# Designed miniproteins, single chains: the designs that were tried, part 26

Each design is a single chain, and the fold is of that chain. pLDDT is the mean over its residues in the fold that is shown.

## One batch from the design tools (miniprotein)

Design m879
Fold by ESMFold2-Fast:
Structure m879 (fold): chain A 68 residues (1-68)
Amino acid sequence: MEAVEEAARALEEGKGDGRAAGEILTKASGSVEAGNRAGAALAVGSQGGLEPVDERGLRLAKAEVERA
């Protein structure tokens, strides 16, 4: 699940630019749809990258990657 934590970091560093995070999550899950869902969970949990990703956001994103 290191990919989810890497994506969360990319989202925070990009100030809400989910493109890099979405690419990381898509590669980890093997699914663009799952990557997009996980990226959305991180974006919501981080207030669009304005705050660090909260525990709930990380948990939801990990669940989306694992589901794929």
Scores: mean pLDDT 70

Design m880
Fold by ESMFold2-Fast:
Structure m880 (fold): chain A 109 residues (1-109)
Amino acid sequence: EEVEKMIEFYKDIGDALARIHPEKGEAYKHIVEANILSMRATVEDIVRALKHYVEAAKIYKELGDLETALRLAKETQKLAESFQHLSPDAVEILKEAKKLIEEIERELK
């Protein structure tokens, strides 16, 4: 119930950001969805949250915001490592996050 009000509030912020920068608005919406899914504390919802964090990291990388992309990818790696023994999807997300970190660090050279 209060979750619905939180979703509305964060959606409004995402929409406002999208008016200034559409790609950053999309990335923000993925981060918000990930945060909401993580509140449900099931393995399936956490895996879905991880997928949204990876998508946000990819968007920031494409936009050239490598510092934000690297931070999101590293946080995704840490969370995925905590769940790798509980879900094959978490193992795949961990691999994807590590690959993103390597790609971003190569661009930062």
Scores: mean pLDDT 79

Design m881
Fold by ESMFold2-Fast:
Structure m881 (fold): chain A 94 residues (1-94)
Amino acid sequence: MKIKLSVETAELVRDYLLQELRRALEEGDEELALQIMESAKKLAEHMVESGDPKLIEIVKELKKELERLLEEHRDKLSEEAYRRMKEIIESIKE
């Protein structure tokens, strides 16, 4: 399904996903955090597929913020969950 995202909508969805991920990581909810990261990956893939340079920049920012949140909350994650989350982030192509 081709989702036509405006830059403004993409930024709002990014901010929402990052907020939800932060909460899940703060609560130690590894299953929810993984689900949010998979959703972020799917969103990023749709944005890159659009070919819009502004959406691609949002993907780069999203990837950077996902990496920051993961490292900030590493102490609350099992080694297995941390590896899986890192693999999801690394699979996001700009």
Scores: mean pLDDT 82

Design m882
Fold by ESMFold2-Fast:
Formats: structure tokens, C-alpha cells, sequence
Structure m882 (fold): chain A 97 residues (1-97)
């Protein structure tokens, strides 16, 4: 699974001293969530972004769409998109939860 591998590598680069097993478990859960959002709720996410006009939500929707298009084809681009998505979610996570 290219998405899971990209998540593991991205998480390792951000936390080099992390426990590998916990990191792999977190990557597996993140991959499942991202696939559900991208494949099940992609249209709903795009509608929310359009309706609210929030630049952050629009950027998240764009990154998720690009991630879906690349997560079977380009591992390095997938990893880069994951890092951008993690940074964006981290910044707004506590405010929009």
C-alpha cells in the first residue's frame, strides 16, 4: 500500500526517534481515514469548502484530492502531500475540532 508506506516515511522524517510499531499503527489508521474521506466523502468535503469559503478548508480539500490521484502512482509526491496535509490539520486541529 503506497499510501501506508508514504505515511510511515513521512511520520519517521517528522519523528525519527518514534517507536516504529506505534508509528506503523498510526500510519495504518491514518491511511484508512484518508481513504474514507477521499473516496467516500470527497464530494461532501468539496461542497463544505465551497460553501464556507474558508481558504484552509479549500486547501485541505485540494490536498486530499491530489493525494487520492497520486497515492498509487507517485510515492514521493504522496509523501510530500501527506506532510502538507499534516501541517495544515495541526494548525487548525484544536480550533475546528
Amino acid sequence: DTLKEALIEAFLELNPDADKKLLEENAERAAKILKEIAEKDEEALEKVAEEKGDPRIKEIAKLVKELKENWGKDKEKTKELIKKLLELQREGYQEEL
Scores: mean pLDDT 69

Design m883
Fold by ESMFold2-Fast:
Structure m883 (fold): chain A 57 residues (1-57)
Amino acid sequence: MSAEEARARAAELAAAAGGPARVSGHLDPEHGVTYTVVIRDEATGRTTTRRFRTDLP
């Protein structure tokens, strides 16, 4: 996927979160852009982490 698509996916997931969410982007010269989303559910105290990469096979 494109870097723009990965960023949009990460933002969409963060916006849908029921608690605090953080989105961070990292540029890797070998792998392009990786976006990491960390979501905390304050009601349960659970943290979920998801990553979106722009790598092709």
Scores: mean pLDDT 69

Design m884
Fold by ESMFold2-Fast:
Structure m884 (fold): chain A 89 residues (1-89)
Amino acid sequence: SLVERGQALLERMRPRAEELRDHPDPRAAMLALVREMIRWAQENGDEELLVALAGLLLRAGFSEEELREWGITEEQIREARRLLAAEEA
């Protein structure tokens, strides 16, 4: 489910990710790609993917404040944190 949706999204986004590798600031380019993925998931109502993206970003060191700025809800962040805690237990 989440893996299948994530793989489908990555397949769809692969050409865009490759274009962003040539960006002068690869970190900013990656951030732009992540924001695009969040927007795509929101437009498609894919709440499971939004939770997965939130979890990935939190593990990557992004703040909850930054995630909220990008349109991830507090509820999705909270669920991502619960899933991460359960995975580490």
Scores: mean pLDDT 72

Design m885
Fold by ESMFold2-Fast:
Structure m885 (fold): chain A 90 residues (1-90)
Amino acid sequence: DDVVERGIRLADQGRVSSALGYAIRALERGNVDGAIRVVERVRDQARRQGASQDTIDTIDRALQLLRQGNVDDAIRLLRQARRRVVKEGL
């Protein structure tokens, strides 16, 4: 999936906010497994770049919701996480 591969590449390049946007797009297309792969890469990268614990906790909660099949609440939390990482300069 091109959206998932682009999201992973952006996360690996340190573009955390952009990668989260691609994870949300994958979810809107119904690709939950692909979005989980992107968000896991984002979580690791955000931590390496010194994201706040509140931001990491928001990402971790979104991952838990995705694994439970609660896609709508996960999208809401991923949008919140994206706003947080932008404010943190990530």
Scores: mean pLDDT 90

Design m886
Fold by ESMFold2-Fast:
Structure m886 (fold): chain A 62 residues (1-62)
Amino acid sequence: EETKKKIEEVRKKLDEVSAEANRLEQEMAAETDPERRQALFDELVAKTIEMIKLAIELRDLE
């Protein structure tokens, strides 16, 4: 019961972080300043790590 609720929470967070990563990727593609593009890339890497952690959590709950 609690496991099912936790799975739904983790899936929702994963979807939200995926949407944020997609937005950052689009912003990075539109950015012409190399330093600003590097900052956006660093944020994208952080979101990717968060997605991996959430995917591991989801796997461990299933």
Scores: mean pLDDT 82

Design m887
Fold by ESMFold2-Fast:
Structure m887 (fold): chain A 73 residues (1-73)
Amino acid sequence: MEMYTVTVHVFERGPDGRYRLVDTEEKEFPTLEEAKKALREMLREYSDRGYHAVGVVRNDDGTTVYTEVLPPR
């Protein structure tokens, strides 16, 4: 059975203007469509809170099948 792992790396802009990794969130989903939907929702939530978010979806063999990046709002 295929499993998809969603990983979101969350970056915050420091006073020096550089982004620092502040959090990493992971969730697993049974389908690619559910994984993509969850990734977009997670990216939007972090973006709306002022974070720069980088998202990756990997399949059950560890292959990256989707990536998306959302800048802070």
Scores: mean pLDDT 82

Design m888
Fold by ESMFold2-Fast:
Structure m888 (fold): chain A 94 residues (1-94)
Amino acid sequence: SEMDKLKAEAEKILKESEELLKEIEKLIRQMSTVDPERAKLAQKNLEKLKKELEEAKKELESATTVDQVRAAYRKLSGIKAMLEEFKRELEEYL
């Protein structure tokens, strides 16, 4: 069904976002050896994104209509884009 296909795409973005979180956590650990104060601020920002990702995951899991799945998909796509930008900024600083 259309909903099943869209849900699968959203689940793929969720998985990719979870992998990005792990990569960012590793970069923050590296940053903590060079600039512990900046690393603490980065960790705080990552915790906010983790919470947003968990909320979007819950919205996807509770979705019963195609419009609800689309809303979750858009939210997950936005969070992934923020995580990709965050990773780039950390890599450029290190």
Scores: mean pLDDT 89

Design m889
Fold by ESMFold2-Fast:
Structure m889 (fold): chain A 60 residues (1-60)
Amino acid sequence: SDELAIEVYNEFVKLEEEGLTPFEAMLKVREKLHERGYDLTLGELNQLFKKGKEIVKEKE
């Protein structure tokens, strides 16, 4: 969903701003989503990140 994609993008950006590497941020986002019941691969997370980035750029 668009909401989930935006959440993934925003959380990833926040974690990178907190000093995590892109890979560490991706793993942390995946962990949080798994805790919420989303069984996503890293590839699926990357697709959500890209979608969320495009949506956020369109709104801003």
Scores: mean pLDDT 80

Design m890
Fold by ESMFold2-Fast:
Structure m890 (fold): chain A 109 residues (1-109)
Amino acid sequence: SAARQAARDEALTYLNKAYNALQAGDVEKALEYADKALEAARDDPGTRAAALAIRAEALLRQGRVEEAVRLAEEALRLEPGNTLARRVLAEALERLGRHEEAARLRAEL
């Protein structure tokens, strides 16, 4: 439907804004825009996975390591090939001392 397409286009717009905020180092805006993308993309697993991966990266940058693990794992459940989520999970596991698990995840990148 036109409404479904509009919601998807809105989700992708917020996803792009979230990613740009991460690249600019604006962690708070990245979280805000990723949340808006998740609200708009409730029925799109791929866009939801991308938004969760951005949230996980933002939380990891804030030192919220255990929360970053949970969101990165959720993103990978929705989209196993999500490169950002796998990278975030590997870094978070390394910070938790789980070096062998982190190395295995990086080998798949």
Scores: mean pLDDT 87

Design m891
Fold by ESMFold2-Fast:
Structure m891 (fold): chain A 55 residues (1-55)
Amino acid sequence: MSSLEKAAKSLLADLGVSANAPDDLLTSIAHFLAEVSGISAPTALKHVKSALKSM
C-alpha cells in the first residue's frame, strides 16, 4: 500500500466516510489530499478510491 493510500484511508476513517459515500465527497477529499501531498487531484482520487475499496 502506498503512503498516499494510507493517508487516504486514515482521512476517510477520521471523517467517517464509507463505501456508500457520493463521488463528489470523494473528489473533495481527493482534492484536499492532492493539495497537502503535492500531487494531482486525479492521482489523489485514485488513491482515495483504492483506500475506500480496501476498507
Scores: mean pLDDT 76

Design m892
Fold by ESMFold2-Fast:
Structure m892 (fold): chain A 63 residues (1-63)
Amino acid sequence: SDAEKNVEAAKKAAEAGDAAGAAVASWGLRQTGSGDPELARRGVEAAKAGDAEKAAELAEQAA
């Protein structure tokens, strides 16, 4: 499963302030149905709102 890679990519993008990258990685996690898809979705929304820290936190919880 690539869920761990998608979560790690989302966390790294969020740490770099790359909201678009974090959104793409969380979208990948949601599409694979791995982890908690609702937390991954909320992570995408946080990243789109520019809250990179919240996005990383939610991506970690989704794993």
Scores: mean pLDDT 64

Design m893
Fold by ESMFold2-Fast:
Order: sequence, then structure tokens, then C-alpha cells
Structure m893 (fold): chain A 64 residues (1-64)
Amino acid sequence: SMVDKFEQQVQQVVQDGLKNGLSLGEIMVRLRDLAQQALAQGLPLDEVIRVLGKVSLEAVDLYE
């Protein structure tokens, strides 16, 4: 689905960004661009926010 594709893209951006030492600011810019593209493709705003929140919480668990 479009939601599953967006979630995979968000997860990939976060994982690759952290692995390659990108700043949080650079990761956030990439996530914003990805979110804007998802909205333009017809994803509901609530689903975009839900995915971003889910991936952000999963990323926090890796920062123990």
C-alpha cells in the first residue's frame, strides 16, 4: 500500500542517516521532503503524522 511504502521510505531515511552520521537536521529535512511527496501522492495527513511518530519512537529505542 502507499502507507506501507511511505513507512519503509521513512525507516530507510532514518536508518541510513544514523548509520552514515548525518545530522538530525539533515535527517529532518529529508523526512520533510518525503512527507511532502507522500501528501502530494494522496496520503492522508493523519497517516503521514502517524508513520513519522511511529518511526521516531522506534529510533529512540536504538539510542539507549
Scores: mean pLDDT 82

Design m894
Fold by ESMFold2-Fast:
Structure m894 (fold): chain A 65 residues (1-65)
Amino acid sequence: AGLRAALAALEALRAIPGTTEEQLRAALEVLRAHRDDPEKAAEAIGRVLSGELAEAAIAALREHK
């Protein structure tokens, strides 16, 4: 159940202008660690990303409850 949530979060990040490859890689590692728990992934994303990037990724993860 986690793969679609993780893909949605990565797509949301790619859609934001100025997202770096390093930020995408950091998000991917968090999503890999919590792939079966989107809520824990959302919380961990908030620790490695900030502002608009964190908000977009968290929103995408929560759409895939």
Scores: mean pLDDT 76

Design m895
Fold by ESMFold2-Fast:
Structure m895 (fold): chain A 77 residues (1-77)
Amino acid sequence: ALEEIEELLRRVREAKNGEEALRIASEAAATSKSLEAQIAAGAAVLAIAVGRVVGLSDEEQIRLGVKALEEHRRGLE
């Protein structure tokens, strides 16, 4: 669970743009083995999607996804 969220955090941080970050998080929400990682990925999807709808930059979209994942990682400590 925690390791899956940390790997997802790394991949989202390395995303080239918001579209790639959204794709990475969406794939993780569907394919992660732990329920906690699926929930964290779903939260990242929602955060990135909201950033896109309101017209935030790619960097800001990625930052929102990272923040959502970090909050979920913190809850698992």
Scores: mean pLDDT 84

Design m896
Fold by ESMFold2-Fast:
Structure m896 (fold): chain A 59 residues (1-59)
Amino acid sequence: VDYSQMSDEEIQVELERRYQNELEDINSRTRTADHIKHTATALIKIGLEEDIKFQKSQK
């Protein structure tokens, strides 16, 4: 995806959409214990925030 042609709002929405899809995939596919799911979800949220900051700063 070419983030350089997107507005800050569009970058945020696109990254949030992609991370939501990833979270839903983890929830639908994983057979791991709840604590592992919780940890994975927290890490993905942190990654989303960092990606949003990074992509906005690159623009």
Scores: mean pLDDT 72

Design m897
Fold by ESMFold2-Fast:
Structure m897 (fold): chain A 106 residues (1-106)
Amino acid sequence: MEKVLPVTDLFRLLRELAEEAGLPKEVIDEAMQKLLDAVQPAYDEALRHVQAGDLEAARKAMETAARNALKVFKEILEKYIGKEVKGEIIEVDPRTVSALVKVTIK
């Protein structure tokens, strides 16, 4: 499976793959929280930089958020589902506080 998607869609993809793998609700909820905890601080930092008009600092914070999201998404899928995951950042838009990522799942 290969997908290009908004980094925020990794939450939906993680839940879908975890449910398809038959993981217990408690394990899915813990995995979703782990992904949120990895992304939220850098995302909040990016929002603060955008509000201050610092688009370069916002870009770097979004790159950090996307990198953290891909790392934790990979760790969760490999540990709990047994899937090999490769992830890369395709683009970052600091004006919309968004990033596109590519994920390959085997």
Scores: mean pLDDT 88

Design m898
Fold by ESMFold2-Fast:
Structure m898 (fold): chain A 60 residues (1-60)
Amino acid sequence: GAMEEKAREEARKIAEFYLKNGYPVPLAAYLAGDYLTEKYGYSREKAFEIGLEVALELAK
């Protein structure tokens, strides 16, 4: 839904920031996911799933 789409977009921006600063994909994914847990209350599993998906899309 709209909330998950917005969360994914925000996670993408966070992952992009960390990747541009030389962070590896798993760590960028973790940091994006941690933000989603804090802001949206997602479980760590769901938050990391979204974080990893957006980080992998950015890294190609």
Scores: mean pLDDT 85

Design m899
Fold by ESMFold2-Fast:
Structure m899 (fold): chain A 63 residues (1-63)
Amino acid sequence: SARMEQIRALAERGAAAYAAGVELLSGERPTVEVTVTEEGVHVRVSTPRFHYELDIPVADIRL
């Protein structure tokens, strides 16, 4: 759907911006994996030194 396409595009753009920011602060660019489903957006961030994940529920997405 158009809404899911918008959510994916925004999530991927945000992930790229975040990865660039982390690289500037740490000297290391993380791998950022974005999964978009009907339930929301799942983001997985990893480097050899750290790993974390965040979820944005579909109820919190206002597009």
Scores: mean pLDDT 81

Design m900
Fold by ESMFold2-Fast:
Structure m900 (fold): chain A 86 residues (1-86)
Amino acid sequence: MLSKEELEVLSEVTLLLMLATVYKRAAEREEDPEKKKEYLRKAIEALRKGIELIEKHENPSKELLEMKKALEEMLEEAERKLKELE
């Protein structure tokens, strides 16, 4: 069973992943290149914060490590899309 501390980190990271997903979808639907870049930057900020929270945790569980991998994959995609717009 996950500790209370790990459950708190997992909950916060899950909210950050959801927030990043909302911004990523907003960027995909946006026609204005400047607004599209702004949404991608907000998604990147949320993803980086989530990764940092997991990295601060000592001995992260398998669940936290799987979440970190998902965040890192989404971060790489968002950063690639942002570079394509520069």
Scores: mean pLDDT 84

Design m901
Fold by ESMFold2-Fast:
Structure m901 (fold): chain A 100 residues (1-100)
Amino acid sequence: SELEKLLEEAEKLLAEAEAALAAGRLAEALEKLEEALNVLRKALKLAKTEEELERIRELLERALELARRVFRAATEKEDLDRASGLILKAIGLLIELGRL
């Protein structure tokens, strides 16, 4: 299923973001997080069941927590600005999901 492929890709990207953050590679973590959120936005448009929406919500909450962790680790303005933007993007997608 197209949705299953998107969910698997999002899980992979979030794992890569976590690994990059643990290694202190904040720019890579931010790039992977942005890619994961783009994939989850596409997944949200394909979701039809409560179980599918729940899986997307869990991944969005994971992305939000990762973005907050990058924000807390960041010392450079560019990384802080990017992390802040991704926090807002994740919150926006969670609000959109809650309206379904």
Scores: mean pLDDT 91

Design m902
Fold by ESMFold2-Fast:
Structure m902 (fold): chain A 89 residues (1-89)
Amino acid sequence: MLPPLDEEEVARMVTVAKRHLDRLLAEGRITEEQRERAIKGLDYIRDNYKDKEKRIRLLHEIVDIPESELRSRPTIEEQIGLVVQRALS
């Protein structure tokens, strides 16, 4: 079993992902709307890192990622990746 992530590590991962989104926007690869939606998703991951079901629901409702995909990739790192990937779509 992987050890549980602490709040500081989750916040660090989210900050790295936000910087990546800023670069994608600067390069014209995503729109400002796609960036804003992805940032909301990343903030929900950070704020709900201990609550898997709430995190899945919020990411589905706000970021429009299918629940089945979120359930198949349930780790914080995988869900951050899904949020960034959805911004590129």
Scores: mean pLDDT 82

Design m903
Fold by ESMFold2-Fast:
Structure m903 (fold): chain A 93 residues (1-93)
Amino acid sequence: SMEELAKALEETFRGLVEYTKELLEEAAELAIKKGEEEAKRFEEVAKQAIEGFKKLTEEFEKISKEAGEKARKLLEELEKYAKELIEKVREAL
């Protein structure tokens, strides 16, 4: 059913966002230990991850309005999380 498809898409997107948050946190900790050059690389990677999720959200919106709306909320959470990690890395250096 369309409802089952929407739920599967939402669960997949949520899992990818959660995994990305874990990877970004580990990368941020590493950047803090290694200094300014690694911090700049971390910021670029974080921005590229957000861009990728924006494109994925747009594709979900084309497939299912409900899944797209939920993906958009998860994207907003990921953007806030990434911004907080970038600020934390900058403050530590």
Scores: mean pLDDT 85

Design m904
Fold by ESMFold2-Fast:
Structure m904 (fold): chain A 80 residues (1-80)
Amino acid sequence: MDLVEEAKRKVEELKRAVLAGDYVAANEHFREFVRLAKQMTPAQRRELLAILREMLKKETDPLAKQALSAMISYVEQLLA
């Protein structure tokens, strides 16, 4: 129902897939994340960006950090 909450769920699913080494599932979750982000208003994209930045600060795994950084860059491009 809330696009930001659904995108947050996709981030968690992508993180789990990356940590499990399931890059096929990770790519599918990233595509769904992109689809959701494109449907968002600028206000929702700013909210999502703040959430992703907080997740990145707390993340310790290098592969999960790299995935979060890619998502952040994508949302930043949509706000440019």
Scores: mean pLDDT 85

Design m905
Fold by ESMFold2-Fast:
Structure m905 (fold): chain A 61 residues (1-61)
Amino acid sequence: KKELEEKAKAAEEVAENFRRGYEIWDRLAPEIGETARENADLARQGYEGAEKVAEELKKKI
């Protein structure tokens, strides 16, 4: 019970950190170019994945 709640919160925190990374890279893309766009895409994939994990964990609480 409590372990699942803590893991769900951790997954949400990971998703939030990836979202922040996406926003930073997306903002930098006009200046840095392709490398910033690639990093933004990776960060987007990261937060989407972490959000799905958090959803699945919450369903098990």
Scores: mean pLDDT 80

Design m906
Fold by ESMFold2-Fast:
Structure m906 (fold): chain A 123 residues (1-123)
Amino acid sequence: SDEYMEELKKLLVELSEVEGEIPESLRERFVELLGLSSVPEERVRKLLEVLQETLKRLKELGYDVTSLPVLKALAVLTSVFLTDPDASREEFLAFAESLLGELSEEEREILLVIYDVRVEVTA
């Protein structure tokens, strides 16, 4: 819904502006919005750490973190992180193509940034 997308954009902007530790209240809002209440707390924390670092890197590269290509790529990240958090780059891109269809060059570049951040944060 439009309300869901507007709340998601607000949460992503707020997360992109957090320096250091992610506040518990912000984590709880993401859990509610994304339906993550049944996901183990440690996995939710790591997902949000990957999201936080991804948003910062995308902003540094000049991407609008609320743009449709970014939102689509973040949906792929969330899905992969919940089903196969250790997916290889090839598996991650294949999963993205299964959800989004043929990837644009911009979508592919965003997904590769996300993959690199996930590897670094979960190392």
Scores: mean pLDDT 85

Design m907
Fold by ESMFold2-Fast:
Structure m907 (fold): chain A 61 residues (1-61)
Amino acid sequence: MSKEEFDLEVELALKTMQLAILEKERARLRSQPNPDEAKIAQYDAEIERLRKEIEELESKL
């Protein structure tokens, strides 16, 4: 494995962990009796961005 491939795999792992944290927080907000729709929309946008970044990294591996 090249240094570049190793660095990409580390970045992929970190972004995958970040995605899991954001998805957990979104689910927590959604489970509230009065869900904060504006905050959920913000998390949805961040999750979508992160998923696209992960897909781009996976395409390089």
Scores: mean pLDDT 82

Design m908
Fold by ESMFold2-Fast:
Structure m908 (fold): chain A 64 residues (1-64)
Amino acid sequence: SPYLEKLTEQLIEAKKKFEEDPSLTPELAKQITDGVIQIVAAILKLEGVPDEEIEEIEKAVLEA
């Protein structure tokens, strides 16, 4: 859906911003990214988004 496509783009941008933040270590940036993905996945699951679509978003963000 257009909503999920835009959400995926926003999560990829957020990951990049965490990785580029000089106040964060690479390890902490990864932990924050993983945590955000986990929270977003939980919200989407509560909203009735299929697990298959959630997994596709998670994969796209982590592989970006």
Scores: mean pLDDT 84

Design m909
Fold by ESMFold2-Fast:
Structure m909 (fold): chain A 63 residues (1-63)
Amino acid sequence: KVKEILEQAEKAIENNDYDKALKLIREGLQVIDELRAQGKVDEAVEYRKKLLEISLKLIEKIR
């Protein structure tokens, strides 16, 4: 689920749909927090890094 959200966020950035990208980034963060709460810490850390990379790409695009 989280992987699909992150992939959709990256595609939204590529399509210049920044509002959609922001919503997907927020949804991804929530799911990552849920993974961490479930004890899936390593998986949460990996997806968190990917989320930050996507967020940085978005910030650079809108700057």
Scores: mean pLDDT 81

Design m910
Fold by ESMFold2-Fast:
Structure m910 (fold): chain A 97 residues (1-97)
Amino acid sequence: NERAAKELEDILLRKARAAEKLGYTELAERYRELAERLREAVLNKDEKRIQEEVKRIQELEREWAKLQGLSDEVIDSIEKSIPLLVEGILNAEKAEK
């Protein structure tokens, strides 16, 4: 879980930095808080908490996409991709022997 925790943390911290550069300071701070919480949930193998933090990521991504004036279709696509991205990273940590 250490690799997956690191990759997910890095993704959220990069989003925080991007939001901050655009002047969305509160949104950036919420991404940083999520990065820390998701990292802890992954390291603790807390499946329910991981699912809760994924929902919070979907909320932040939706808010940011609306602020950028993206279409509802694009926003829906982004929301649907988030659980798949998280699952992909968690599964990639499992090196099959």
Scores: mean pLDDT 80

Design m911
Fold by ESMFold2-Fast:
Structure m911 (fold): chain A 61 residues (1-61)
Amino acid sequence: MEIEKKKEEIRELLKSLPRTGPVSDEAIDRIVDSIPEENLDEAIEEFKRQLEAAKRVEARK
């Protein structure tokens, strides 16, 4: 179940990224499924970092 939770977190992060734009749920699932289980934690950290950067830009407007 830990792997499923990590994949769900990545899906949420991808949907929250402003540069991703409107993508289908199928495209998001494909991206998540393409990430090796060994790299899920790294992917979560990277997407969180990108989301924080995007939020910081929005806060400055």
Scores: mean pLDDT 72

Design m912
Fold by ESMFold2-Fast:
Structure m912 (fold): chain A 104 residues (1-104)
Amino acid sequence: SLDEKIEEAIEEVEKRLNIPKYELSEEEREFLKGLYEEGLKFIKEDKSVKVSEETFLKALVLVHIRVKRDENITDEELGKVLGISKKTARKILKVLREALPYVP
């Protein structure tokens, strides 16, 4: 289920960043589901962005945690954490900023 995929994405991001556990509220969970579905449509429409749905979900979760903790996110950090190129990470961040207005 998407709920299980979100939980797995959070756990993997926490592990890779070596950060404290992030407790997701029910409202945040529903919000992230909507953003994932909306953002995934933009990712699929942009032929220059070659990422799996799982990688996009991890990117969304990472950005969400950083924003909620008032922390900066860079294309270099996103690329290193997700094991993707800096160029691909930059394209994902551009899509997230344009498609998802809460992303700085």
Scores: mean pLDDT 78

Design m913
Fold by ESMFold2-Fast:
Structure m913 (fold): chain A 82 residues (1-82)
Amino acid sequence: SMAAQAAARERQRRVMELSLKLADVNIRIFKLLKEIGEYDKYKNKSFEEIVKEASKHNDPKYQEIAKLAEEAIKLREEIRKR
């Protein structure tokens, strides 16, 4: 019982840490999108759609957005596996 409760609390803590990282990455993505004037175009897109569209640009800011969106996808998938 005690071991099961400890394992459950550890899983909850890890999910919380991943969720906070995902929230931070999401804030950074939309801050950059606002900076380049693309917020309205991207605000309703999935992370996958953001990667696909932003990766087409040779602009360093678009490449940073694409990398952040890829990180968000990885964090989301890690949360789903918990």
Scores: mean pLDDT 85

Design m914
Fold by ESMFold2-Fast:
Structure m914 (fold): chain A 60 residues (1-60)
Amino acid sequence: MKATVRLTSETTGEALLEDGRRGKATVDKEKKEVTVEFDDGSKKTFKIVDEEGDLLLAEE
């Protein structure tokens, strides 16, 4: 699954998944990972594959 994250700070952002789900993103730059927390409280970790300004592209 792919996710697009728009950064709101250096470590936080808003995530939009390819299936239309949204969540709050926390960015770990050392691991090149983003963790998305959904409205139901579940969390999912994605790997950062590209960075375009304030946008991160991430994949599972």
Scores: mean pLDDT 82

